# Ledger of designs, part 40: designed miniproteins, single chains

Each design is a single chain, and the fold is of that chain. pLDDT is the mean over its residues in the fold that is shown.

## One batch from the design tools (miniprotein)

Design m1379
Fold by ESMFold2-Fast:
Structure m1379 (fold): chain A 83 residues (1-83)
Amino acid sequence: MFSEEEIKLLIEQAKEMAEEAEELTEKVRKGEMSPQEAISKAVAMMIVAVAAKNTGTEEAKEAAEELEEKARELLEAVDEALA
C-alpha cells in the first residue's frame, strides 16, 4: 500500500489535475483544443483518481471524487464539441 508521503503526493497531483481539467474544459468549449487531446487528458485524470481512491484515505477519496467530476465535465465538453 502507499506510504503517507506517496498518498500526499497523489492528493496534490489529483488537485492539480482537477484545476487543469477546468482549463481544458474551457479550451474545448472555445475550440482551442482537439477532442482527442482532451479525451487523452481525461483518461489520465481517471487513472490518477482510481489510484487516489485505492489509498483508502478520506482526503484522497475526496480529491479523487473532485478530479472524477472535473474529468467528466471535460468529457461532456468534448461530446458537446462533437455534436
Scores: mean pLDDT 82

Design m1380
Fold by ESMFold2-Fast:
Structure m1380 (fold): chain A 89 residues (1-89)
Amino acid sequence: MLEELVERALKAAEEANLEEVKRLLREIGELTGLFDEEQLEKAEKLAKEHTPEEYVARTLLLLAVAYAYKKDEEILEDLAKLKKDIEKL
C-alpha cells in the first residue's frame, strides 16, 4: 500500500540508507506514475553533488517529492504527508 511505502521511505532516509530509499521511490513511482526512473536518477545526481554523503538519502527523497508536485492532485495528498514528515528530518 502507498502509505506503507511512504513510511518506509521516510525511515530509510532518516537512517541514511540510500539504496533502500532508491528502491522504495522506484516502487512508489511505478505504482503512482508521479515520477519515473529518469527523474529519480537526476535527483540522485543532484543530491550527491550538493550534499554530504550522510544527507544524500534525505535530499533524494525531498527532490522526488518536488518532482511529483506538478502531477495528479489526489496522489499528491499522500506525498504532501510525506513532505511534511521529511521537514522534520
Scores: mean pLDDT 74

Design m1381
Fold by ESMFold2-Fast:
Structure m1381 (fold): chain A 94 residues (1-94)
Amino acid sequence: RKEALERAAREGARAAGSGYGLALEEKVSPEEGRREGERMTERLLEGDAEDVERVVEETLKLAKETESSPEVYSAIRILAAGGSLAAELRRKLE
């Protein structure tokens, strides 16, 4: 049970990193955004709940500047929500 919860928290952290990368793709490039998203995901997997929350906040701020299609914007918001929920779960596990 604890293992499944820890896995869910890690999956949410990965979602936050992916959302960050997607938000950046419209400002820089798809390749650069993806690279930054992967780097952010690695940091969040080893970080605290507060780290995940900060990245979620930054991702939502970046998404406001994105003039992406509704589909991309929706994906960014879903991924950010996953990160927020993972941060809450991490606090309960710690």
Scores: mean pLDDT 77

Design m1382
Fold by ESMFold2-Fast:
Order: sequence, then C-alpha cells, then structure tokens
Structure m1382 (fold): chain A 94 residues (1-94)
Amino acid sequence: SMDEIRALISSALGLARLIREDAERRGDAELAQKAAEIVELLEQAYRSTDPEELIRLLEEVREKAREIAEKYPEYAEAMETLIELVERAIELVR
C-alpha cells in the first residue's frame, strides 16, 4: 500500500504544480503562493516515513485545497480532485 500512497501523492503533486504554474502565468500572486504551499507539503509527505507525520501533512494539504476551492471557483473541480486523492492516501495510511 505504500506504493499506492506514493502514487496518490505524486498525482496530487502534479495537479498542485499545474495550478501553481497557471496562477503564476495569470499574475495571481496569492493563488501562486497558496499552491506553492500545497506543493511543499506534498513533497514533504512523499518523503515522510512516519505515518502520523504523513497524515498531518496530508490533512494540512486538504485544508489548504478547500480554501482555494472556496475562493477560486475556476479551480474548485481541480481542488476537489486533489482533496479526493489526499483523502484516499490518508485512508490507506490509517
């Protein structure tokens, strides 16, 4: 299941990077910063070997993704997909 957890985190990371790049291209500094924070947390989660730390990092990603979904309707679907990937990873760790 660790390989499956890594695959889910990797997919979420790819999506977060695309949103960051799109935000940077649009000149939306606030969205770019929020997406960069999600990228950093997902990169930490990918390297984590501690299940409790992994869950904490993924829960923080979920909260930040929800904030983006609420404030940026154009990214709501992408953030919902990111949240689903993260929630699946959390369930596999538990």
Scores: mean pLDDT 89

Design m1383
Fold by ESMFold2-Fast:
Structure m1383 (fold): chain A 85 residues (1-85)
Amino acid sequence: AKELFEKAKKYVEEALKAVRDGNRDEAISALQKAIDYLEKALPENPEAARMALSEVQAALDAVREGNYDVAIRHLEAALEILDKV
């Protein structure tokens, strides 16, 4: 249902704010929640869920590496995908 993508979007937006604030732990927590909701959304819209998961996973890896500029780019790409759902 669209509600799973709306929750994923909320956590992507929370992750983006946390990254911009330099809050690594909050960003990781929000990204993990976004991944959980996107995985649950796979049966509803596999194409959108896979594309968004790819971007969110790349953002999580970038945050873990301390590369916040790359993380922001991937989170913005994830939001573009989620806005079309």
Scores: mean pLDDT 88

Design m1384
Fold by ESMFold2-Fast:
Structure m1384 (fold): chain A 60 residues (1-60)
Amino acid sequence: SLEELLEEARKFAEEALKKTNGDYIGAVKLTTQKLLEKYPDLSEETARTLAALAVHEVLK
């Protein structure tokens, strides 16, 4: 489901934020990369949108 995909993206975003020391742009890029690696059938645009939403949600 979309909710499960967003939860997975959130986990990737948490790791990405730790690795990039809180850099929003870097975290979105890394999260997008991880999403496409695990879900190669996602479009780059969809993966980037999900990554941005997940990073935003983690930062709240």
Scores: mean pLDDT 82

Design m1385
Fold by ESMFold2-Fast:
Structure m1385 (fold): chain A 102 residues (1-102)
Amino acid sequence: SAKEIAERLLTIMKKVLEASVARKLSFEETAGLVGSAILVEISLLKQEGADEDLLDRFLEAIQSVILELLKEAKKNPSMTLEEFAQKLLEETKKALEEVLKE
């Protein structure tokens, strides 16, 4: 289902964010790894026969959140990687829920 796809994307994002925090990566490195992991997961979901239009809307929503939070992190030098990771996960969940309402 569309909800299960959203949960799968959030699960992979959470794992990448947890690894990035543990490894003390930069905001840019973290965003790059999240973006790459999401692209791979979406490609696998397309191969599994998931709705390509839905996946493209999810990808666009996730990429938009990543770009906006990177801009926020650059403007806020007091932001920690832990805060960035938490906010990225929360804002992505919200964005995917909005896609599911359409």
Scores: mean pLDDT 88

Design m1386
Fold by ESMFold2-Fast:
Formats: C-alpha cells, sequence, structure tokens
Structure m1386 (fold): chain A 79 residues (1-79)
C-alpha cells in the first residue's frame, strides 16, 4: 500500500503536488479545527485533498493524486 502510494506520487510533478496542497490548505485547516478524533482529522484532510485534486487540468494526474491520498490515509489509519 505505501509502496503503491509512493509510485503514484512519482508520476506527479512537484508543481501539481504544490498546487493541490495550497488549494487544500484552508479546507484541511477548517476540517482539523472541527475534528474531535484522529480518524475525523484524517477524513477531513482526505476530503480536502480529493476536492483540491479536481482543480488539476489533467484528469489522469487528478485521479493519480486522489488514489495516492486514499492509499496514504489508509496506511496512516492502519498504524
Amino acid sequence: IEEEALALEERLTEEDIAAVLAAARPAALAGLAAAKTREEALAALLEALLAAADQLPDPARSEALKRTAELRARALAER
């Protein structure tokens, strides 16, 4: 799972990643402020990242980033 997420991240440019993180930041911070548990915080971060990924002009890169975020969230939840 973690190895698959890393391989998908390598297919994205640093510019794409930076743009999505910048777009996700305000929603992620709002979700974290409302979250009462670690699981709620992870869900809020994932939702913010998925929404921001939709702003990428390349649908293939958007899907790769969404998949990477889902795999990362699952890996963190398993620990």
Scores: mean pLDDT 65

Design m1387
Fold by ESMFold2-Fast:
Structure m1387 (fold): chain A 68 residues (1-68)
Amino acid sequence: MSLEEIREELARLYEEALARGDSATAAAILQGMSDLEALEKEKGRDSPEVLEAARRLLEEARARLEAA
């Protein structure tokens, strides 16, 4: 999965969290996306560290919504 695909999926999960009224999960996703953008600026867009961080954020977001 590309970084772009992960960002699209995160945006989708953010909208789902808002639709559920789960503002805590929505805030966590927004913060994670902001942290990911900062990491991309520091390490570079094609950095494997950025892609790994994005995948971890996606898994955490999914786990939060599954637990709710």
Scores: mean pLDDT 80

Design m1388
Fold by ESMFold2-Fast:
Structure m1388 (fold): chain A 89 residues (1-89)
Amino acid sequence: KRLIAKSATGTYENGVAKIEFDVEANPGDEINVYLVKDSDRSKLDATITQVGGNTYRVSYTLSPEELEKIIKETGSKTFDFNLLVEITS
């Protein structure tokens, strides 16, 4: 079991906002991504795609409700997220 702290920036463009980054894992590993806010962790329903032998791309598209909330709170089209990636072999 490995835990990786990750910072990612999401950008709102053409009605869509995405968070994308790459992680190293072995084929068959379970990869779970969590959004960290204060002391809380919320699991993200992220798409995980193999892009290399041991490299996987994590992609998460924010829901319209998540987008509306963040834009209202920040007034910005660019959002910084603290993420935790859990990799289980």
Scores: mean pLDDT 75

Design m1389
Fold by ESMFold2-Fast:
Structure m1389 (fold): chain A 92 residues (1-92)
Amino acid sequence: SAAEEAAMEEGARKVGELVLLATGDREAAERVRELLLAAARAAAAGDEEAAEAHAEAALEVVREALGARGEEVPATREALLARLGELRRRAA
């Protein structure tokens, strides 16, 4: 539905904003937004394998951008997601 598409776009945009806040890298933030939107669309279409592949690619973009800045890169997917959740709470 149009409402579901809008919700997916808004969700991806918000995560992109958190990546920009964490990394200062606008290109990385935009790539994460695009990959997460692709993941959400794949999941909505029932393609869970493609959804997971896009999500993992998005996490790798975040790791690379943090590393390029000399920032501490969380060692696990869970730690990386926890860091993004903390940034969301601080930005609210």
Scores: mean pLDDT 79

Design m1390
Fold by ESMFold2-Fast:
Structure m1390 (fold): chain A 93 residues (1-93)
Amino acid sequence: MGEWTPEELERIAAEIKAAVASIPGVRDVTVTIDVENRTITVTATLDEGLTEEELEEIKYKVYRAVKKIPGVSDVTVEIDRENRTLTVTATLK
C-alpha cells in the first residue's frame, strides 16, 4: 500500500518516457499521467519499413525497459500496425 505524490508521478513518467524513447525505431514519444487511476500512458510513432519481427522485438524491448522501472506494477504494450503507433500503459504500485 503506497500513495504517490504528483512529484513522484512526474519522475516515474519521465523515466518511462526516456526508456521508450531509447528503443530504436521509436519516435515522437508523448507521455500522459492519470493521477486518479495511477496510470501512465505513453504514445509513440514507429519508423516505416519495420518488419513484423522487428515490431514484435520493439514491443518486447519496450515492455522489459518499462517493467524494470521502480514503482511500475504492470505494463501493457500495444502496436497498431496499420497506423504504426505504439501505446504503453503502465499501472503503478
Scores: mean pLDDT 81

Design m1391
Fold by ESMFold2-Fast:
Structure m1391 (fold): chain A 100 residues (1-100)
Amino acid sequence: NAELEAEIRAALIRMQAAVAIKSGTDSRSVAEKVLEGLRDPHPLVREEAIAALTDLAKANPDAVLPFVQRALQDEDPEVREGVRAAAKASGNPQLKAAAE
């Protein structure tokens, strides 16, 4: 069931981001997993990946900034749009400037 599989992938992305924020673990490794979610064929997974990246960007903007800059150059327009949306939603001035 593709729908159930998408719900599981979305839940895993959200959980990984929440754990990284609360525990102070490597936000970079979680950001890489979120990038895969931005490329997911299912819109539910892409939406959760944007939300997860936004939360990571709010919690640790310095760790997320290099990832955002790299992903804005991605060949996939869905990745570029998702990263731009997350960076703008973060409220961080450097991330918002990078997304313009």
Scores: mean pLDDT 81

Design m1392
Fold by ESMFold2-Fast:
Structure m1392 (fold): chain A 87 residues (1-87)
Amino acid sequence: MKVTEVRLLLEGVSDEQAEEILALLRSQPGVLEVKSHREGDTLYVSVLAESEEAARALLAALRAWVAQHAPDVRLRTHVREVELPEP
């Protein structure tokens, strides 16, 4: 099946901000999976969304959250379609 993968790179993230960002992403409608890896102040996140619309909505929510709560965090995003193997 085809899903949308959103890759996020967040620079200058505190431990508290990382947990809040991951909780926000996991709570978004149409999110199938959230994987994360942290190296110092850099948070790498891979989100699988059920559709491009769901991916767009979660990115809008994340950008709004960062603008309000973490304006000094640097966010880079990459969006692609991914085909998952069928069982």
Scores: mean pLDDT 83

Design m1393
Fold by ESMFold2-Fast:
Structure m1393 (fold): chain A 91 residues (1-91)
Amino acid sequence: MKKYKVKITATVKKDGKNTYTLEFEGDAVEIGDEAIVSGLVKTPDGKELVVTVRTPGSIEEAVAAAARALEQGLKQMGYEVVSLDVEIEEL
């Protein structure tokens, strides 16, 4: 089983005026033919968005799916996602 640290830095806007940099911190594991990514981001208003993704395939596919889920969650909370920067570190 391989373990990873995942960081996703999101640059977001809210209400078209305020720009924020948010950090998603997560852990990822490869187990057999599956990869699982789980983590959270704290928003400027003190709310937390939790993301958990399980996918058949590579760690890169699981992290991409987690980034997509993070973007969708932030959009549902009223944020415009300007950019996402992804860092993966093998443990």
Scores: mean pLDDT 83

Design m1394
Fold by ESMFold2-Fast:
Structure m1394 (fold): chain A 96 residues (1-96)
Amino acid sequence: MSVEAAKKARDLILKGWEEGRLAEAYDEILRMVENSTLEEKAAILISAILTDAVLETERKRKGLPPPSPEALAARDRLYEVAGPIIDEYFREVAAK
């Protein structure tokens, strides 16, 4: 897994949550994925999804309003792309 790609993905999601630019953050993650290796794609997506899940849990704990409809639509696109790629990465690693 590429540590630098994972860190960049984490920081994009953190900043998107902090600045209320979550839709733009998810779309930027998808752009990073488009031209990456399978290992980098998995690193980017796992980092982004885990960071987002932690922040969503904190949002619920604090009673903050849900993300905008635009942000939720962008999140759905990210998760739709992520599942098959992560599964492919784990299949390739297991097969060696």
Scores: mean pLDDT 84

Design m1395
Fold by ESMFold2-Fast:
Structure m1395 (fold): chain A 80 residues (1-80)
Amino acid sequence: MDEIVDKLVEAIKKGDIEKAKEYVKKLIEKDPTFTPVDEKVLEKILENAKKAHENKDELMVEINVGLVRMIYGIRRIIKK
């Protein structure tokens, strides 16, 4: 799980949104606790990251990376 999250983060940092979408799909497939709301949140994060790369807004890219890591950090705590 964490390996896929790290690959998702790297794809977002590189602006490879198509690869990021592939990793989101793999995370949803591996985690049966994903809700439609969780999926929509991840879709919005990818949309915002794409816009940040188009605008060369490094701060917004890092914010969206931080949101992905925070979501998965919280999910790991809840599963404990």
Scores: mean pLDDT 76

Design m1396
Fold by ESMFold2-Fast:
Structure m1396 (fold): chain A 71 residues (1-71)
Amino acid sequence: SAQEQLEKQKEELAEEAQRLTVRAMSAGPAALDEALARLRKLAEEHPELREVALQLGDQMRAAFAAAEAAR
């Protein structure tokens, strides 16, 4: 169904965002900015994924900030 396909796309996007977050923690703020810009563009181009993409962007920022604060 379309609903099952959308749920799978949301899960795959969440896994990709997790990988981008880990990469940003290793590569630094420029990689974080690039990943966030990609998620923002996705949110603008794909209304059905907009809410999830923006939430994942917020989670990515929070995870990066938490890692920075733990130093």
Scores: mean pLDDT 81

Design m1397
Fold by ESMFold2-Fast:
Structure m1397 (fold): chain A 90 residues (1-90)
Amino acid sequence: MEKIEEAAKKIAEKVAEAYAKLGASEEEVKEIYEKSFELAKKETELVAKDPEALKEAKEGLEYAKTTTDLSPLTRELYAEVLEIIIETAE
């Protein structure tokens, strides 16, 4: 449980930091952190328990590394988030 919460905190911090760098206010950054923490915790728990979800996360990571449909900043953030989830689930 604590390992999943630690991963969710790292993910939420990275997402909040990315939005802060894009000019989000302190209030917006706090809301983004709280929302990202809840979503990251739920997703990490799912990937840790479901082999199909782990497979989908690994496929999503490959897509994030190779896609040109997303901005470089968005792609890098998605890749980092998925890497934390996968490493925590394994």
Scores: mean pLDDT 80

Design m1398
Fold by ESMFold2-Fast:
Structure m1398 (fold): chain A 88 residues (1-88)
Amino acid sequence: SRVEAARARLAEAEAELEAGLDEFQKEKGLPPEMQEMLRRVLAALKEAAEALIEYEALGDEEKLEEVKEELAKKYLELGKEFEELLKK
């Protein structure tokens, strides 16, 4: 199905991103706080993508708007935490 195909692509993208982060960490050495921030960003993006795939397939416009609002709040919170990390 369209949903199954989208989820399969998301899972593949997630695996590639995690592998890339592990390689980047070994080679470039991100601070632990920055690595944690990146993992939290990826987790939030994955959660939002899964919800968008599901609710779009169902045609639930109200739930799509809820996901957008929650994502906006999470990004604002992550942005503030990122600014605090840069001040350290």
Scores: mean pLDDT 72

Design m1399
Fold by ESMFold2-Fast:
Structure m1399 (fold): chain A 76 residues (1-76)
Amino acid sequence: MKIEAEVTVTVKPGTSKEQIEKAAENAKKAAKDAGGTDVEVKIEGNKITVTAVAPDLETAKKAAEAAKKALEPIAA
């Protein structure tokens, strides 16, 4: 069974578009490095959503935590 992991982070007020895009790229890489596949990043207004597919719940949790950590510097 495929498990989908999703992390949504609200961006700090005043964060630049460049900082948002860089953090999103870092989050995508981190989720992939943790074993996530089909990693997608959506930037909508003040929200960044990272979605990754994992083969099991353990990998899904690791991918989600890795993405969340990468977004921490700009998270509200």
Scores: mean pLDDT 80

Design m1400
Fold by ESMFold2-Fast:
Structure m1400 (fold): chain A 103 residues (1-103)
Amino acid sequence: MEEIDRLLEELREAILRGDVEAVRRAAEKLLELAKKLSREEALRLAERLLELARLAFDLNNVEALEIILDVLEELVKLFPDNLELQEILGIGHILLGLAKRLS
């Protein structure tokens, strides 16, 4: 989780700067680590990713929002029976749909 905490902070800073390439790099590293997570750790990661998705939405950064949702989709694939992960992904898709309509 300590490595994930660092990557989430890097991702947050990249979103705030509008650095889509840095967002993508942090997301790719998070996906590699996600494969080693327990179900509970994956849920905690997903909750934090949803907070970052909301930040990207507030900043009108649709590309960062899409990248974050790709990570959430991969977490759902790794833990398909986790209804809480499915709910988090659903909220993320609602945010993306709203962002695309407001552009």
Scores: mean pLDDT 86

Design m1401
Fold by ESMFold2-Fast:
Structure m1401 (fold): chain A 88 residues (1-88)
Amino acid sequence: VIQGVEEGASAAVPAEEVRAALEELARAHRDYAILAAGPVSDEEIEAIAEEELERLRKADLSGLGEAHLAAVRAAIARLRAAIAALEA
């Protein structure tokens, strides 16, 4: 499995916190896709989540403590707002 905990000499980002946020994003993404489109394949949901995770992972790891988490949380909030709108 991919670990990559030692990405940079100046990295001060709590890797566990970033991982937890990314996992929550993936779950919100999956939940949204299911609710919005009905029966959607796990493959499609995984592809979308993977692309989002890859984008966030490629963002500058060495200086991304607050910006990375803020972006992930904004994405989660956006997806959850969309889910709430669909439930209304």
Scores: mean pLDDT 58

Design m1402
Fold by ESMFold2-Fast:
Structure m1402 (fold): chain A 66 residues (1-66)
Amino acid sequence: SVPDFDEHVLRWVRELFGRLPTTEEEIDAAVEALRKELIDKVGMTKESADEFAEAAREALRKALGL
């Protein structure tokens, strides 16, 4: 992962939820929320949003030591 990307994802999740996820279920919820933001508010294509979502999932799992 790109370090700047990982840090950006962690910061965005903290802004939306007030904290980082601590479980796989919370990671799934956070990733889905980010994906919806990209599609609904940014106008990103589903394909690009899905790629971002997978990279974001990896960043969050890495932050949890998974």
Scores: mean pLDDT 79

Design m1403
Fold by ESMFold2-Fast:
Structure m1403 (fold): chain A 61 residues (1-61)
Amino acid sequence: SEFEKLLEGLVALARALAADPRLTPAQQRHAVEQVVEREAKLLNLSEEQRERLLAAARAAL
């Protein structure tokens, strides 16, 4: 599904951010939060879907 692909993409992004030694933990968290917020608005995601994306991205950090 499109949502599952988005979730996988955000987890991959979070892992890439976590592996970047030039980014602080605060910058990593801010980056994933901003991407989740933009995608949720753009795709008109439910609050539950937004929460699932954010939780998955944060778990991957």
Scores: mean pLDDT 82

Design m1404
Fold by ESMFold2-Fast:
Structure m1404 (fold): chain A 93 residues (1-93)
Amino acid sequence: TEKAEKLLKEGEEKYKELLEKAKASSKEEGELLKMEGRVEFAKLSYEAYKALAEDYSSDEVKKNEAEGLAALYESEKEGYEFERKKLEAELKS
C-alpha cells in the first residue's frame, strides 16, 4: 500500500506542477502541458493500482478490484495521449 500511495501522490504532484507551468506558458503550450499532466496522472495511477494488485495477490477480491482500476487508468492514459496528439496537430495547422 505504501508504494501505491506514493505513486498516487507523485501523480497528483506532477499534475499540479504541469498546471502551474501551463499558467506561465502561451495558450497553445499551456493546453499541451495540461494534457501532459493528465497523461502523467493516469500513467502513475495505473502503476499504483498495478502495484496494489501485486500486494493483494493472496486476496482475490481486492486483487481483482485493483486490476480493474489499473485497467481504467490505462484506458484514460491512452485517451489523453490521443487528445494530446490531436491538440498538437491542431496547433501546428
Scores: mean pLDDT 82

Design m1405
Fold by ESMFold2-Fast:
Structure m1405 (fold): chain A 85 residues (1-85)
Amino acid sequence: SLAEQAGKIARELFEKRGYGSKDLISIDTALKVAREALESLGLSEEQIEKILDIFRVRLTEIGGGTVVTVDEAIGALKKAVEELL
């Protein structure tokens, strides 16, 4: 599925940035990685912006603050992709 592909690419991009599964990342870092993952899948800019809006909301619900784990960010991204597509 596109959600599974987005999650896989996002994990690889986090690893490239030096982040493991349990590492804490800022919401801004999560959004940047999510955009790169979605762009690599060939989604339209309109689809990317809508998914990122859903993703941002989900991250703010999880974080209780300004940070989430990589695993939480990947889960939220997969859910955002599933909601739009």
Scores: mean pLDDT 85

Design m1406
Fold by ESMFold2-Fast:
Structure m1406 (fold): chain A 69 residues (1-69)
Amino acid sequence: SSMEEEIKKILEEFRKKMKELNFEQSEIDNAIKYLEELIAQRGLSLDAVKKLADTVIKSLEIKKERKKG
């Protein structure tokens, strides 16, 4: 469906952003799996999926920076 195609695009953009932020491949795969499971379980709207993806990447970025300091 159109909604499935849009979700796939959001997840592909998320994957690309994580690669640009130099996350390990295993961390990227785990984050994608986590998002896919939440989307499937909660029946999220496209806006909610996009907001969730943005929130997750920011949280991971903050966690990564805190480990360096």
Scores: mean pLDDT 81

Design m1407
Fold by ESMFold2-Fast:
Structure m1407 (fold): chain A 87 residues (1-87)
Amino acid sequence: SSMLEELRKEIEEETKEVEKDPADTKAVHNLVLLVGQLANLLRPVDPEGAAALAERAQELLDAPIEDRVKVARELTELALERIERAE
C-alpha cells in the first residue's frame, strides 16, 4: 500500500529527528501522531499490532528526555515490523 510506504518513510524521518535532538517535543509529537495513523490503518487486519503501537506511542509521550531515543527506536522497530506483516 502506497499509504503504508509513505507512513514508513515519515516514521523513519521523525525518529531520526528525535535521535538528533531528544528534547525536540515537536518531533516526539509528530512521531506519535504518525504511529497513531498507522495503528488506525492496521486495526481491521492486525488489531493486536495496532494496540501494541498505541501502547508504545503512549510510552514515548510519558518517557523522560534521556529515554526518548531508546523508546522511539523500539516504537519504530515495532511499526516497521507491523507494516511488513500487513503487506
Scores: mean pLDDT 88

Design m1408
Fold by ESMFold2-Fast:
Structure m1408 (fold): chain A 108 residues (1-108)
Amino acid sequence: SEALAAARAALAAGDGAAAREALLKALKSPDPEVRLEAARLAVEAAASPNPEVREAGAEVALEALKDPDPEVQELALEAMITYARNSEDVARGIGLALRALGELLEKA
């Protein structure tokens, strides 16, 4: 996938904005393997020492929670937990968790 290749390049360069754009495009793929890989890359991004890359991972994870694939949803939750553990901004982490809970409740 061109979107996945662009995401990997952006993550390697520390470009959070480019990584977010590429991963969000990958999540719109009709191929579940591409969406699953995008969610895995969001987990990696959420663990980054670069705060802009971590933020990109968290934003992509919120969108991945809307995916119909339960494996993608599980990775999205892992990415958000990873972001919360690696973020110094506890309030931001709580805000993301509340948005994620809201998204899951809308699907229930």
Scores: mean pLDDT 82

Design m1409
Fold by ESMFold2-Fast:
Parts: sequence; C-alpha cells; structure tokens
Structure m1409 (fold): chain A 90 residues (1-90)
Amino acid sequence: MLSFAEITELLLKGDIEALLEAIRALFASGEPGAIAMAAHALLALVHQGKLSPEELAEGLARLEAALARETDPEFREFLEEVIEVMRKLM
C-alpha cells in the first residue's frame, strides 16, 4: 500500500492513473486511516480539476460505500463533509 507521501508525490508528478489505483486500494482496505488518505487525495484531484466525470462518480461511490459501512460517528461526519465538498467542487 502506498504511503501518504508516495500518494502526494504521484499527485505532484501528474501520474493520475497510478494515483487512482492507489486510491482504489486504500478504499478496498476498509481501514479508517487508509480511507481518510484516499478521501484527501480525491479532494486534491477534484480541486485541481484533474478528474474526469466518470472518475468523480467512482470516487463519490467509494466514499458513500465507506460511509454506509462506518460505525464511528466522528469518522462518519468526516466522510459526509468530504462528500459535500466534492459535490460543491463538481
């Protein structure tokens, strides 16, 4: 699994395909820390206009799936806020 530093480096290099693969792996892990890294990376890509409409839809679907499985109230609030911000940047 890629670290936050490696994900940031991929973003700076513009390797969007490798970054999206890393984001998918982070969501698939089911771990809150990994999901948080994936959410922040998606927000950065959305803010920079680097994602296609299809990639945006995939990212939102993964965030909503993570929210549906999450039981921690604070992390649910974080995911809801990320989803709202992403929708505003679309």
Scores: mean pLDDT 77

Design m1410
Fold by ESMFold2-Fast:
Structure m1410 (fold): chain A 78 residues (1-78)
Amino acid sequence: MEELQKAAAELLGERLGTSPEEAVRLLRLSHNPDEAAASKIKSVEDVREAVETATDPSTPDEEARRAGSALAALLSKA
């Protein structure tokens, strides 16, 4: 769990051009946690896919929001 949270924070920080801590704070403020969607994130590769889906401007809004909500729930379990 901690490894997945660390990977998510670091990848979000890199994609948003900010610190991991600030990226997590911004994500949690902009997305409602979705525990069911977070339960599907079981590996670091799942985290990478979710971060790319949430941050890629070519991703449909609904898919980006679902990915962001899953990441917010994952990061809330720390």
Scores: mean pLDDT 78

Design m1411
Fold by ESMFold2-Fast:
Structure m1411 (fold): chain A 89 residues (1-89)
Amino acid sequence: TLVIEADENGNLSEKGKEAFAQLLAAEEATLELVITIPKEKLDEVLAGAARYPEYFAASGWEVLSQEISVKEEGDKATVTVTLRLRRRA
């Protein structure tokens, strides 16, 4: 599983950049995108995340599954988007 963490502005962590590089070299991957945001932005982030399969499909990936989970803690929410990907032959 490749884990990519991003802030509310879409900035990737160093580990997230390494995971993305590994994704580009992979034939199959489980990609986990973790976004921590203020709770007030949750609806906007969920709307954006629902479109991630379209972006990967346009990039030559077959999207086998998408799961979205939300964990709310105080004034913040962590959105985890799990995508199972396979390169198109």
Scores: mean pLDDT 76

Design m1412
Fold by ESMFold2-Fast:
Structure m1412 (fold): chain A 66 residues (1-66)
Amino acid sequence: SLKEKAKQLQQEAADLFGQSSQARRQGQEALQQGNVEEAQKLFERSQQLEEEAVRLTEEAGKLIDS
C-alpha cells in the first residue's frame, strides 16, 4: 500500500539522518584533531546523506497526500 511505502521511505530517511548526524560528529572530532581534510570529507558526506533523507521525506509525504 501507499502508506506502507511511505513508512519504508520515512524509516530509510530516519536512518540517513542518523548517519548524517554521526558523520557530522566525526567531522567535528577530526577538525578538533587538526585533520582538516578528513573533516571536510565527513561534512560533505553528512550533507549528501541529509539531502537524500530530505528527498525521501518529501517523496513519502507525496505518497500519503495522493
Scores: mean pLDDT 88

